# Ledger of designs, part 3: designed miniproteins, single chains, continued (3)

Each design is a single chain, and the fold is of that chain. pLDDT is the mean over its residues in the fold that is shown.

## One batch from the design tools (miniprotein)

Design m8071
Fold by ESMFold2-Fast:
Structure m8071 (fold): chain A 93 residues (1-93)
Amino acid sequence: SMEEKVKRAKEMVKKWVEKGLLTPETAERIYRAIDEIVETGKLSEDDPVSDSERALAEYFLYKAGVLPEMTPLAKSVWKVLKLAAEERGLELP
């Protein structure tokens, strides 16, 4: 179900916090972005969510099967985040 897929996306965020890849504060903003994307299909222009947090929200929703694809902007930001993690020796789950 859609509810189970969204729950899976949020569980991925929680796992990244447990692995030290995200702070709890950043995770709260990603949870908010996930909820807004699910409810409205878009993030508000007034949303304080950064491009990185937006890209991560879309990535988790894509991995959970909620979104068929990430936007081009989110794909570009995700590529930069993945490279930065690799340069720091961090293994992404």
Scores: mean pLDDT 78

Design m8072
Fold by ESMFold2-Fast:
Structure m8072 (fold): chain A 95 residues (1-95)
Amino acid sequence: DELELARDYTALGVLAAAADFQGNKVGAEIVRLLAKALPHLNKEARDYALQAAVSAADGKFDEAIKNLEKALQASTDPVAREMIEKALELAKKAK
């Protein structure tokens, strides 16, 4: 659903801006990578990616890592996998 994708993209934009405002630059970068991945994610991977974005924006990198690993396992698209792997590397370096 194009409308659901637009809503999720907008929500991630707000999360990234909020994380930046709080000085959480790594969390903001993770959220932006996941926003780029959205059109390439199946429903299961998208649900995990959205949870990872919320956790990363809150500075909860251990929870973000768990959800990013689940998103990666559920993902089949190479573009989505690349964006999730980059986000996972950033989250692991931040903790």
Scores: mean pLDDT 87

Design m8073
Fold by ESMFold2-Fast:
Structure m8073 (fold): chain A 61 residues (1-61)
Amino acid sequence: MEEHFEKALEALRKSLLAMGISKEAADQVVERVRELIKKHKRFPSAAEVNQIIDEVLKEEE
């Protein structure tokens, strides 16, 4: 079970909301990070997470 990653994902979601990112965009970032964890069997780097944030925010425009 991926319980340790779920805590990290919840912390990420809270951080995104604290930065003023919408709930919808924050949920989409978390979902994309979750898919990367499933694919690569690790939590993404800060650079990878920032790339996902930028892509999600661009799609919400």
Scores: mean pLDDT 78

Design m8074
Fold by ESMFold2-Fast:
Structure m8074 (fold): chain A 97 residues (1-97)
Amino acid sequence: SPKDELKARIEAAIEFAQDLIKDLEALIEEARAQGAPQEVLDRLERLLARAKEVLKELQELLENIDKIPVKEAQRRLVFLESELTSVYMSLFVLKRS
C-alpha cells in the first residue's frame, strides 16, 4: 500500500539520520581532541542538533503515519529528507577543511 511504501522510506531515513548523528558525534570528539577552533565546534554542534531534530520528526511521522493523509506525510518526508541531505553536505564540506 502507499502507507507501507512511506513507512519503509521513513524507516530508511531514520537509519540514515542515526548514522549521520553517529558520524557527527565522532567528528566533534576528533575536532575537540585536535584543538579545532570554537567556531568549527559550534558549527558541528549546530549540525548535530539539527540532525537530532530531524530524527525526532521522522520518528513522530512514523508513529502517526496511519493518522495523517498520504500526501501530507509525503510532503513532510520530502522536507525531512532534504534537511538530512543539507546536514550531510555541510558535514562533507567541514571534513574537507
Scores: mean pLDDT 89

Design m8075
Fold by ESMFold2-Fast:
Structure m8075 (fold): chain A 60 residues (1-60)
Amino acid sequence: SSELEKLTEKIYNMLKTLKVLPDLDDEQIRKIAEKVAEKMLNTPLEKLPSLKEIIEEALK
């Protein structure tokens, strides 16, 4: 699998385990995880927003 797919699965499992988005379906959480993973892979560490901010952006 690509790095994006691997990171997406890690973030998806984290969000599910911590129940950060309890009102969303599994498919919706996976889409959020994909957006978060993509942001992390395409943004330099120095410019990377917090996980909370990335999730809030993905929910818009």
Scores: mean pLDDT 78

Design m8076
Fold by ESMFold2-Fast:
Structure m8076 (fold): chain A 66 residues (1-66)
Amino acid sequence: SMAMQEKFEMAVEAVEEALRELGLEEVEPGLAERIAKLTLQLYPQVETKEEMLEKAKEVILTFELS
């Protein structure tokens, strides 16, 4: 649905912001999208960019993603 697409786009933006805040660079194409997908699978109830950014940081650090 459109709402799902908007949520995914917001999640990708939040992941890109999280990677920048952690001083990490995207190692390969699509990394931010993969992290966003994983974060949404683990935290499907997240509704805001602020929450998504915090959860994305947790996922990046827990799984050592860069």
Scores: mean pLDDT 76

Design m8077
Fold by ESMFold2-Fast:
Structure m8077 (fold): chain A 78 residues (1-78)
Amino acid sequence: SATVRLVVLHEVRHPAVREALQGLPAEEAAAVASRLGRLARDVQEGKPLDEAELRRVAEVLGLSVETVREAILEMAKL
């Protein structure tokens, strides 16, 4: 949903992930933010993290898997 995308962009506190998203065209940034939001939701619901999707998102952002994992875990905190 649009609300999930906006919340993910607002909740992304990790500097490297924020910079990577701001460096992407708006449409691509929205798509990546949606993917991050789904991963964060899975963590919030106690589901196992999709490691394959995590790696794919890290590749798109040009960041390490560890950096993206840390950002998702931070976004999943209430």
Scores: mean pLDDT 76

Design m8078
Fold by ESMFold2-Fast:
Structure m8078 (fold): chain A 74 residues (1-74)
Amino acid sequence: MPSAEELVARLRALLAELRAAIAAGAPTEHIQAIWDETARVLDEVLADPRVAAATKAELLAEAGEVQAEMRRYL
């Protein structure tokens, strides 16, 4: 199982990758694939008792911002 630190780092990397793909005008299929993976890792972060509540709140807010950008693009 990944560590809490690795899980958080993976989610942040996926959010950055998703933002970059949207900004670059990547194909809808590519953006959806990154979001599907991002949503899975986000669920894992939110379910992990080792991740601090403040970190979960920060990542949930950032994911919501990126999701809003994605909905505008799609």
Scores: mean pLDDT 83

Design m8079
Fold by ESMFold2-Fast:
Structure m8079 (fold): chain A 88 residues (1-88)
Amino acid sequence: MKLTLPEATITLEGNTITVETTKGGTLTVGDKTVDLKPGTHTVTFKAGDVVTLKLPNGFVLKFKVLKPSKDENDTSESIELLELIFPT
């Protein structure tokens, strides 16, 4: 999944979230909080993690990582969207 915003591009692929941001932000994955500087950041998540991305412009993305929906030869996790707030 890829989500393009004015201040960031968010890519969910496999067990990773990649955030490309122009002004930074905060990314929380389970018990881990990462302060994002401007640039590209990749963080690994696992089943059961709650991932929260907050950007300075007010954007919030929150989702829960579920069990994989495809498991034949793919390690991708499915997600449950909990909160999506676009900047005003």
Scores: mean pLDDT 73

Design m8080
Fold by ESMFold2-Fast:
Structure m8080 (fold): chain A 98 residues (1-98)
Amino acid sequence: ENFEKIEKKLEEQYAKAKAQIDATIKDKKEKEKYKKILEKLKKLLLEILKLISKEEKLSAEDLSSPLSELSKEVQEKLEEFAKENQPKLEEEVKKLLA
């Protein structure tokens, strides 16, 4: 019905992803690395979802402030993720708001 429900659902999915990392990856440094990537991805997705829920066009500039906090490698991975998942995120947000 509103953005809070979308945010809660995203939090639940990210909690499951963190548990999967803990179950699958044995190396502590790799666990921390992937958990940091996951947390930054969560922040980026929340910004994308806020823009979509306002029916605003998503642009590279809209992602610039979350991306500025990231290393170059993580920025590149997040840009690829955003491009691949933008249509699915828009559909999912519209379903949750209906």
Scores: mean pLDDT 59

Design m8081
Fold by ESMFold2-Fast:
Structure m8081 (fold): chain A 93 residues (1-93)
Amino acid sequence: SEEQALLRRLGRALAEVKALLEAEGASAGGEEIVREATAAALRGVLAGKPREGARDAVRIAKRKVEELLKQGKISEEAAKRSLAILDEALAAL
């Protein structure tokens, strides 16, 4: 279904971001991003608005990546790559 395809696309983007953050030693931050973004996507599905939930998930993930960069927990390169992955996922929604 379109909903399943959307959730798989979001899941792949979140997994790629998590892997990039883990490579920088920010595993806890990556796990928090996946948890919080997944919760937002699930809330959207339960409300009958899966696209809105997926968009909220991407926005939450982007905000948390920016916060990790501000805290000095990840490099600018890792942040740029993570944000690019998330922006591509958002554009596909």
Scores: mean pLDDT 88

Design m8082
Fold by ESMFold2-Fast:
Structure m8082 (fold): chain A 85 residues (1-85)
Amino acid sequence: APSATERFLADLRRGIEAYRKVATPEQMPLVDELEALLDRLEAAVRADDLAAFRETLSRIVEVASELTSKLSPEQRQEIRELLAA
C-alpha cells in the first residue's frame, strides 16, 4: 500500500491537474509554478530533507492561494467536481 506521504503527493498532483484543466492562459504561469514546486517537493521526499519539504510546501500553499484568489466561482466549482470524481 502507498505510504501517507505517497498519497499526499498523489493528492497534490491531482489538485494541480484540476487547476490546469480550468486555468485561463493568464493563470497558467501559476499552474506551471505549482508543477515545478511539486517536482521540488518530490525531490525533498526522496532526499529525506524535511527542511526543504517544509519550505517547498509553504511556497505551494502561497502559490495555490494566489491562484485560487484569481479563479472565478465557476472555475472553483469545476475544480470541486473534478476532485470529487
Scores: mean pLDDT 87

Design m8083
Fold by ESMFold2-Fast:
Order: structure tokens, then sequence, then C-alpha cells
Structure m8083 (fold): chain A 90 residues (1-90)
């Protein structure tokens, strides 16, 4: 199922391997911020990424927006959520 997300984004929106690598790096940075107890900074990073990717990939922008909203819930397993997103973009 995760390979399918990558393939759909690349085929439907013309997203390059380099753009996907940058998106994965953004998710990795958000994961490190959450692991460091900086959840609010991770949310800001993901919201900024959603805005930046809106012109490149509406699907990546929507993904970043949804993940940022999920992380606003204090009881959400932010680490597990971000690891699942990172895996979906491999």
Amino acid sequence: MEEKRRAEIMKSEGVTEDQLAQARETVRKALELVKSGKRDEAIELLQKAADEYAGISPKLAELFKRVAEALKQPEEDAIRTLEAVLRSLE
C-alpha cells in the first residue's frame, strides 16, 4: 500500500525523486523534533511544508497538513504517525 502512494504522487503530479527525497527529509526532521520533545516545532515545520508543496504536489501538501493536525492532539503517538508517513514515501 505504501509503494502505491509514492507511485501515485510521482505519476499523477510529476513529482521527481529529488522532490520526494526532500519531502522525506522534512518528515525525518519532524520526527527528530518530536523525539526531542519539540512537538509544536514539528507541527510548524509540517505546516510550512504543506504550504511549500501546495504548488508542487497537492497530495504531499495535503499529507503534511493532515499529519500536522494529527500532531496537535497531545495523546497522539506522533512518533508512530511520522514513521508511518516516512515509510509511505520510500
Scores: mean pLDDT 75

Design m8084
Fold by ESMFold2-Fast:
Structure m8084 (fold): chain A 72 residues (1-72)
Amino acid sequence: MVEPTLRGLAVVPATSVEEVLEAARRVGFPVNLQLIDEDGNQYTATVADEAALREFLADVKFPAIAFISPAG
């Protein structure tokens, strides 16, 4: 099924790991993530919980724009 509206998508201009964590908690784990930093580097992951998200974000340069959506 196709959905033209991105339900549950959060778009966050993040300056820190904690801002991405707060947004992901609001969306609800598990989440799909895409981040783009100021240099145009793109990071993508599907994470099951907060610990996996923290590990993923350890290599991300901030500030970055985070796109967070529910994972099935």
Scores: mean pLDDT 78

Design m8085
Fold by ESMFold2-Fast:
Structure m8085 (fold): chain A 68 residues (1-68)
Amino acid sequence: MSKEEKAKELAEQIRKETEAEARVEGTTIVITLRPRNSEELAAQLEALQPYAQKAKALGIEVKVEVLP
C-alpha cells in the first residue's frame, strides 16, 4: 500500500470519527477546523492527537487549517 493510499484511508477515518473536514494533498493530510471559540478549538485539537500520532508512525504529514 502506497503512502498516498494510507493518507487517504486515515483522512477518511478522521472524517468518519471526528467533526473535522479532512483532505489529502499527495502524502499530506490537511484537516480543516471551524471552531466557534478557543475552548472548542482546544477540544478539536485534542481529539485529533491520536490521528496525528498514527500519521507520524506511517510517515504521513498532517497540517491543520483553522478558519474563522
Scores: mean pLDDT 81

Design m8086
Fold by ESMFold2-Fast:
Structure m8086 (fold): chain A 61 residues (1-61)
Amino acid sequence: AAADIENAIRTAEEQDSLSPLAVKQILLAAGADEQTANEIASKVTDGKEVARIAREIAERR
Protein backbone atom coordinates (compact mmCIF):
# COMPACT_ATOMS: atom_id res chain seq x y z
CA ALA A 1 0.00 0.00 0.00
CA ALA A 2 1.12 3.60 -0.60
CA ALA A 3 1.02 4.41 3.12
CA ASP A 4 3.37 1.48 3.89
CA ILE A 5 5.85 2.74 1.29
CA GLU A 6 5.68 6.30 2.67
CA ASN A 7 6.30 5.02 6.23
CA ALA A 8 9.32 2.97 5.07
CA ILE A 9 10.76 5.99 3.21
CA ARG A 10 10.24 8.29 6.21
CA THR A 11 11.96 5.78 8.53
CA ALA A 12 14.92 5.53 6.12
CA GLU A 13 15.17 9.36 6.02
CA GLU A 14 15.73 9.37 9.82
CA GLN A 15 18.68 6.93 9.59
CA ASP A 16 22.28 8.08 9.09
CA SER A 17 23.17 4.83 7.32
CA LEU A 18 21.27 1.79 6.04
CA SER A 19 22.49 -1.70 5.19
CA PRO A 20 22.57 -2.47 1.44
CA LEU A 21 19.82 -5.07 2.04
CA ALA A 22 17.56 -2.42 3.65
CA VAL A 23 18.22 0.01 0.76
CA LYS A 24 17.37 -2.71 -1.78
CA GLN A 25 14.12 -3.63 0.03
CA ILE A 26 12.97 0.01 0.25
CA LEU A 27 13.70 0.65 -3.45
CA LEU A 28 11.92 -2.55 -4.51
CA ALA A 29 8.89 -1.53 -2.41
CA ALA A 30 8.93 1.90 -4.14
CA GLY A 31 8.72 0.18 -7.56
CA ALA A 32 12.34 -0.27 -8.68
CA ASP A 33 13.40 -3.44 -10.49
CA GLU A 34 16.00 -5.73 -8.89
CA GLN A 35 18.82 -4.54 -11.16
CA THR A 36 18.23 -0.84 -10.37
CA ALA A 37 17.71 -1.49 -6.64
CA ASN A 38 20.92 -3.54 -6.42
CA GLU A 39 22.97 -0.90 -8.30
CA ILE A 40 21.77 1.95 -6.05
CA ALA A 41 22.22 -0.17 -2.88
CA SER A 42 25.89 -0.72 -3.84
CA LYS A 43 26.50 3.07 -4.17
CA VAL A 44 24.15 4.76 -1.68
CA THR A 45 23.57 3.90 1.99
CA ASP A 46 22.72 7.28 3.59
CA GLY A 47 19.06 7.37 4.63
CA LYS A 48 18.20 10.84 3.28
CA GLU A 49 19.53 10.06 -0.20
CA VAL A 50 17.81 6.64 -0.24
CA ALA A 51 14.52 8.31 0.79
CA ARG A 52 14.87 10.92 -1.99
CA ILE A 53 15.53 8.27 -4.67
CA ALA A 54 12.68 6.04 -3.43
CA ARG A 55 10.20 8.95 -3.56
CA GLU A 56 11.25 9.78 -7.14
CA ILE A 57 10.75 6.14 -8.19
CA ALA A 58 7.34 5.95 -6.47
CA GLU A 59 6.18 9.24 -8.08
CA ARG A 60 7.03 7.99 -11.59
CA ARG A 61 4.94 4.86 -10.99
Scores: mean pLDDT 77

Design m8087
Fold by ESMFold2-Fast:
Order: sequence, then structure tokens, then C-alpha cells
Structure m8087 (fold): chain A 89 residues (1-89)
Amino acid sequence: SMAELQALVDGILALINAHLRPLTPEQAAALRAGLLALLNSSDFPLPVIIDALLASPQLPLVIQELLTTNTFSSKEELVDAIVDLMSSP
């Protein structure tokens, strides 16, 4: 449902926006674990999740650029890319 997709997006954004960049190694590990848990708790296709994230005004511009300039083959690849970006200065 749209409500379940919105709840997933809200959860992802809450995790991403919890700390200032660059993330510490501990914060990066927590973000990776949290994002994987959320993404694996739902059966939404990856492109649907990405489109919903891009539609959110709460999405950080740096993540918006990542999602618009790259393609992802798996939820794990998406999570790793987000965590790596959030760990960069």
C-alpha cells in the first residue's frame, strides 16, 4: 500500500538524517544495519523505493545526486552506496 511505502521511506530518511556527515564508523555500522533491516522487511521493488525517496522533500541533496546518477542492482548495493557517501566528508 502507499501508506506502507511512505512508512518505509520515512524510516529510511529518519536513519539517514539521524547524524551529521561524516558518520563515525559506529554510526555507519548502525546506519547499514538499520537500512538493511528496513529494506528487507518489505517486498517493494528497488525502483519503487528509489522513486519514493526522490519524491521526499526530506531527502538530503547529496543522496538525491547519488540516486539520480547511479543504478543499483540490489538493496545491499544501495545501502552500501548510501553508507559510503554518508561516511565521506
Scores: mean pLDDT 85

Design m8088
Fold by ESMFold2-Fast:
Structure m8088 (fold): chain A 88 residues (1-88)
Amino acid sequence: AIDALIAEIGRIAGPEFAEFVRNYIAVGAELGNTPSVAQLERLVADLRAASPEQIARMIAELPVLKQAALEAARAAGDEELVRLIEKL
């Protein structure tokens, strides 16, 4: 189920967005806040409803999400998780 949703995200928003989502799920698992299948299904629905300009805006917001994740990992004192998130 999750792999199929990630494949659809890549089809709509490109492979970089799909890879970001895959890595974000892995990071979320370490933080105890893993995105649910329902949350990924909502993201796919939102991407399908979005215009090309809206999708471009979503892609531009990925660095903001990365910075929020970095801040959370640093607050937790997890240096390995910080290095993982920096690869997003």
Scores: mean pLDDT 77

Design m8089
Fold by ESMFold2-Fast:
Structure m8089 (fold): chain A 87 residues (1-87)
Amino acid sequence: MLSREEIIERLEEILEEAKRRNAPPWLIHLIEETIKMVKDNIVPSEEALEKLRAFVEEYIAERKLSPEERELLQEVLELIEEWRKLA
């Protein structure tokens, strides 16, 4: 199980990678908001995660994400799940 500090560190690494790859602005914004949420001790609802997963599936269907961007997004979703387990 990851600590809160490890989750923040991993999210910041993902943010740096997303910026380096010139990921879409919405993905960069999502990562930044997730980092802020964890730092502010805000726990996302199951509904918020379900909406995010639905958005991701639609975006993938439209081929708007590279394989690398999909991998980064999956890591973000996994870190949000780990944060929910800690809170």
Scores: mean pLDDT 76

Design m8090
Fold by ESMFold2-Fast:
Structure m8090 (fold): chain A 70 residues (1-70)
Amino acid sequence: MSELEKLRERIDRAVEEVLASERGPEVREAIEGGSPSEAGRVRGQAAVEQLSREDKATSRHASPAEFFAG
C-alpha cells in the first residue's frame, strides 16, 4: 500500500473514533448540515485533532494521572 492509502486509513479510523465519542453528535451535525466540501474539512480537522491527541497520549502512556489532569 502507498503512504497515501495508509494515511487515509488512519484518518478514517480517527474520524470513526471522534464520531463514536461524546463529541460525535457535534461533528456529525457539521458533516450532515454542511456541503460535501465543508464535511470533508470538518472530517479532516477532527482526524488531525484525534491523531494529535493519540500521539500525545501514547507518549504519556506510562502516566495515567496526566490524562485526568488535562
Scores: mean pLDDT 66

Design m8091
Fold by ESMFold2-Fast:
Structure m8091 (fold): chain A 68 residues (1-68)
Amino acid sequence: ADALLEEARRLRAQGEEEYAKALSDAEAKNYPEYTKGVVKEFARQKRDELNARGDELEAQGRKLREAA
């Protein structure tokens, strides 16, 4: 149970970290506004995917704790 909850937190943290790095990298490289938009959208989709997986693992962890 706790391992699934911890993995869920790790996936969410990874998604947020990768999103922040993508935004920072786009700014540092001085990309055109259009390119910055594409980079941000791609990073947002990746973050959403990791968050969805984290939500599934959290639900499983909670069910295991409720059964105990």
Scores: mean pLDDT 78

Design m8092
Fold by ESMFold2-Fast:
Structure m8092 (fold): chain A 90 residues (1-90)
Amino acid sequence: MKEEAAREAAEILERAAEEFKRLGKEELAEELREAAREVLENPEQLPDDVEAAVLLTRGVVEVTLALAQGKREEAEALLARGRAELEALR
């Protein structure tokens, strides 16, 4: 499971990096690519609550991308959805 979770997290981070690069935020894009590589190299370092960690990572990335694009309403909707998904895991 950790290898699959690491792959999913890396895919989210790589997709976010590509979008940040398109928005002209190349430094942030490079940081996200480095994070994706680190996750793939060390999947065993992921926490046991991998599902919550992946959902939170996806939510934060999606909200940040929407805000970077000036889509505040979309960012607020994504934040609300992410919080609801995380709370449903409790």
Scores: mean pLDDT 69

Design m8093
Fold by ESMFold2-Fast:
Structure m8093 (fold): chain A 68 residues (1-68)
Amino acid sequence: AKLTITVTSSDTVTVTSSGDATITGEKNLTIKAGETVEGLSLYDLLNSTITADGKTVNPTEDAEVVLE
């Protein structure tokens, strides 16, 4: 699955996935296909393990980053 990460000027991120994904770290979150998760800091995301379709995803290499 492809992740889209939108970064705001407050270093808050919004994450959308094209498939089912999990974020595991200080916060454990499940993202279903087409759902959007808000309220993560960029720090939380970078210090978490992201898994999509049973594979580990690198948020800086395997995700589309959009700046607002």
Scores: mean pLDDT 66

Design m8094
Fold by ESMFold2-Fast:
Structure m8094 (fold): chain A 61 residues (1-61)
Amino acid sequence: SENERRARELVAQAVREGVTGEDLGKAMELLSQASQATGPERDRLYREAAEHAEKALEKAK
C-alpha cells in the first residue's frame, strides 16, 4: 500500500541520516506491528509509522 511504501521510505531515510530518538523508535515498532497485522489494521499501523518517522525527521532539523 501507499502507507507501507511511505513508512518504509521515511524510516530508511531517518536511519540513513543518523536520526535517533523516541519517534524513530515508535515508527520502527509500528512497522513491526504492521507486518504482523492484516486488512485495515495493517494500513492504519503503516500510516502511524509514517507519521512518527516524519516527526523524527522534523525534530532532527
Scores: mean pLDDT 84

Design m8095
Fold by ESMFold2-Fast:
Parts: sequence; structure tokens; C-alpha cells
Structure m8095 (fold): chain A 80 residues (1-80)
Amino acid sequence: SEKELVEHLKEIIEIALEKVRLAKKEGVPLKEIREWVASFIKKLKDYYNKYKSSLSKEEKEEVEKLLEEFEKAAEKILEE
């Protein structure tokens, strides 16, 4: 369902943020982590676009907000 798609995206983002934290802790170059984050956001946007017509306006806005918040949260982790 559409609600399951948004909840699944939230779980994916939480796992991705944990991977960003772990990569930074393990000394992966920040440039490499940033490139991975950018690539991952692109993949999520491509996935979202496949299901765009099945989402309500509210759910579309929530998906867009979640992707923006993920990008900002990842950068905050890297700047800490």
C-alpha cells in the first residue's frame, strides 16, 4: 500500500544514516561517503518516481521531505 511505501522509506533512511555514521567512524573518506549519499538519494528518487501516481499529495510531500531531511542529516553527521 501507499502507507507501507512511506514507512518502508523511513526504515531505509534510518539504515542509510547508520551506514553513514559507521563509514565515518571507520575512517572512510568524507568525499566517498558524500558520493555514496548522493547516489543513494538518486536511486530513492528513481524508485519514488515509479510509484508517484499511486501516492496521495500528502504522501508525495512526505516522501520529498524525508529525502531532504536524509540529505541534511547525513551532511550533519559528516560535519560532526
Scores: mean pLDDT 82

Design m8096
Fold by ESMFold2-Fast:
Structure m8096 (fold): chain A 92 residues (1-92)
Amino acid sequence: SHMEKEKQKAIEEARKEAEKLIEEGRRLGEQARSQTQDERAKLAAEHLEKIDELGKKLVEKYPEIADEIQRIMDEARGEVLKLHLEAGRAAA
């Protein structure tokens, strides 16, 4: 159905945005090895805030699949947080 196609497109959009955020987190984590602990903490907080804001916008755009979008964004948020924490530990 048209609704099933829209749902699939919404899931694909959310997954693509999540992948971009995780890749950005990976790059920032690599750069963080030459940064202070405070600079790393600030970048991690800003990046997680961007994920939260994007998740809200996607839920507003696709309310019918809000739970699915929330799961995708929660997974991306967890991975980004893990990447920033691992970078901080490697630099310490």
Scores: mean pLDDT 78

Design m8097
Fold by ESMFold2-Fast:
Structure m8097 (fold): chain A 62 residues (1-62)
Amino acid sequence: DRLRLYALLGAQEARRLAEANPDWSREELEAAVRALLATVKGATPEELAAMERGARDAVEEL
């Protein structure tokens, strides 16, 4: 399931960014996640939306 994979990738990247940048605010982390999503190639709009949701959910759990 590609949508589930992209959601997991989004969550993983959000957590990686948070761990690498403990001094970042949630706003800075969310901005970095959005910038990262803009660099993703070969994903459909639905896959990108799933990745964004996974990242957002992970940030909200921090």
Scores: mean pLDDT 81

Design m8098
Fold by ESMFold2-Fast:
Structure m8098 (fold): chain A 86 residues (1-86)
Amino acid sequence: SLADFLRQALEEPSIEKAAERIIDELRKSSLAQQKAMIEELARRTKASGRRRDRGLLTLAMSEFAQRSSQAEVQAVYQSVVKILNE
């Protein structure tokens, strides 16, 4: 499941390996799956308060932006901001 994947990725002691796992999963995911993953990562970042998780969220957003339209990026960015500010 997405929850199990993100738990394992965020528990990875190496930030480089955690980043690679997230990027690889995003690259093989549909647009809808990428959005769901980024939004769930934002929720986990808010819950944990960890700087590391925020860094991984930023990386995931960057990867998504390279592969998505400006409108799709804007929509996901607005969702992430809403989640982080709830």
Scores: mean pLDDT 87

Design m8099
Fold by ESMFold2-Fast:
Order: sequence, then C-alpha cells, then structure tokens
Structure m8099 (fold): chain A 90 residues (1-90)
Amino acid sequence: VEKLSPVERKFLEVEIKLSMARMMLSIARLAGDEDVVEKFEPRIEELEKEFQELKEKYEAGKLSEKEALEKLRELEKRLDELIKEMKEAL
C-alpha cells in the first residue's frame, strides 16, 4: 500500500467530512426539520462546489501542494464549524 501524500490525505479527510454533513442533512430532512435543511443545505452545496473546484485545479496541476493544503485546511475549518452548528441544531 502506497502511503497517501499529506495533500491526498487531506482531500480524503475533507471528502469524508462533507459526506458526514450530507448524512446529517438527510437525517434532518427525514425528521421534518425543514428549518435545518433550509439553513444548512446551501452552505453544504457551496462547500462541496469549492471542494470539487479545488480538486480539479490540483489534479490539473494549477495548484501547488502547499496552496492545495492551505485551501483544504481553510475549507476543513469552515466545514468543522458547519458540522458543529448542525449538531447543535439537530
């Protein structure tokens, strides 16, 4: 098994956290928490879009490993805050 680079590991960590946020949104939707869905779905969609754009730019060689890591860490920070807010709302 090849060891993941620091940037590849961070992409995986952020992807897992985005999946967790999506699962929490699905739980809120099933529970009928429409206010939670309305508040958090646009924020999750924006973070997913930024993640996909970052991944595409990195894979195209448009971002250095350092730049990708810095952007991923900022995205992770925003995502961690969103997950915290969702846990408090659920």
Scores: mean pLDDT 85

Design m8100
Fold by ESMFold2-Fast:
Structure m8100 (fold): chain A 108 residues (1-108)
Amino acid sequence: SLEEKEVRATFPNASKSTLEVLTILLEGGRQMIENKDDPVKAAEIAIETLDKAYQAEENPYIRKFLRRAKEEIRALQEAGSSFADIAEVVTRAMGLVFLYAQMEDTQK
């Protein structure tokens, strides 16, 4: 996919699991944006995306963060929250993984 190629080109020295998690989050984020007018569907996509990311991730700190993010999305879904609230949680998870990829890419 284009996302896989971009992620690998941006972080050539990052771990395979980190690159896989980034690719999952970017693809999920794109699908959420395509459903920005349907917060119920966006929440479903977010939960599936965070679950896939959690299963692919090997770092216990990131895994704990992804699990908490998924639980937060479930609570937002039950509360009937807006797309913006759901997107904020996914954006925080994506940001953390991007920072981790940057860290791994710069370490020799």
Scores: mean pLDDT 85

Design m8101
Fold by ESMFold2-Fast:
Structure m8101 (fold): chain A 87 residues (1-87)
Amino acid sequence: MKLTVEQWREMKERMVKAALEAESADELYQRAMAINLEISGGEVIESAALAAEIGKTMLEQGESRERVAAEVGRIFDEHIAALEKKE
């Protein structure tokens, strides 16, 4: 499935918020995957699932919520930039 730029921006905002608010790595992963399924209409978007796994791993390794949110946001910004370069 192909997401619109607007759907990618919404997913970024919601996943970044989840990273900032999550009390555990497991909560972040569960919230991020729920966001992925909701915005995709029930399909798993692989790059968004990868961002969720990276965020979970970073929290498990003791990274700050701010650092995790920044990395998740960076992953989404790369995808948004790639989409915006296509006419």
Scores: mean pLDDT 80

Design m8102
Fold by ESMFold2-Fast:
Structure m8102 (fold): chain A 79 residues (1-79)
Amino acid sequence: ISEEKKEELKKKAREVVEEDVKLLLETKSIEEVIKVLEEAIKYYEEALATREVSEEVRYAAEELIKVLREKIEELKKKL
């Protein structure tokens, strides 16, 4: 995939995770949100291990996992 597409996918991953976490925090505790994000990471990691996906889809999922891990660490700091 192109470098421009990689940057686009990185930006989208950050935006999606930020928006989803803000929405989840409206109805859930920080501990509950962390659990949701950890389950999402496991889901994507298992999907990438078992499914044939395009290079672009794989890159997007890997970037999403990275952003999710970073967000979990930020949320844990607030506990």
Scores: mean pLDDT 83

Design m8103
Fold by ESMFold2-Fast:
Structure m8103 (fold): chain A 87 residues (1-87)
Amino acid sequence: MKELEEIVKETEKLKAEAEENGRKLAELGSPMIAKQADQLVEDAERSARKAIELAKKGNLEEAERYKRSVEAIKNYLKALLEQVEAR
């Protein structure tokens, strides 16, 4: 199914972007910020894994919800990174 392939590819892309934002934030931030970045990356990886699993089982609606969770974490990490870079 086209929707299955799109959800999987987009979820993997969002996960990779969250991991990259988290890596940069951990490098530029304090030890406390680095710990928060690591936790958010773990949450993104867990949500991405769940989204892909649900998509493969044909539960596209729940897969899309978990994909949106990964996107939210990516955006939050990006906002934190921009705040650290502006200082």
Scores: mean pLDDT 84

Design m8104
Fold by ESMFold2-Fast:
Structure m8104 (fold): chain A 63 residues (1-63)
Amino acid sequence: MDKIKKQIAQLESQIDFLTLRIDELRAQPPSPENQALIAILEQQLAEARAELARLRAEYAALA
């Protein structure tokens, strides 16, 4: 259980970091480089959210 709890906490921190970074980039003047970076970070955010959902479901099943 402790390993899953730690993984959930790490993913939550990563999601928070990615969300803040995307917001910061969106506040900057638009550029092709900035839009490409936002797209990459949004993909990473989607992957992290999907992994978090799976780990939360696994943790709930064990509780």
Scores: mean pLDDT 83

Design m8105
Fold by ESMFold2-Fast:
Structure m8105 (fold): chain A 75 residues (1-75)
Amino acid sequence: MLIRVGSANKELAERARRILEEAGFEAESYVDEERTYRAADPNGLVLEAAGKRLFITSSELSDETLIEAARKLVE
């Protein structure tokens, strides 16, 4: 299942994609164009898969929280 990782910060989205791929997930990065996320937390992440969407704020972001969010989307 493909996980899409979005952020207003392109480098952060690409780094998150690499972490997910190293953990065994199929992932792609994109620039989050939704105005609300850019205004509220430009260094946060959006994860999308199978019609589900999860948000990780910059303050909650770690490799562990990223991998856990991915697991919740595919299970």
Scores: mean pLDDT 77

Design m8106
Fold by ESMFold2-Fast:
Structure m8106 (fold): chain A 59 residues (1-59)
Amino acid sequence: SEIARRLAEETGISEEAAREIVEAVQSGILDPNELARKLGISVEKATRAIMLAAELLKE
């Protein structure tokens, strides 16, 4: 997905983590603490990635 690739480039997370965040946002799962723990990233990165994914999905 181009959205996942762009998300990874802009936030510095892996493309695998970006795909998981895009799927979570599409499913309405918006808990940054749970996603950060699951993906092994910081809560700050998870929060930014969720916000950006939500914006990209509206375009």
Scores: mean pLDDT 82

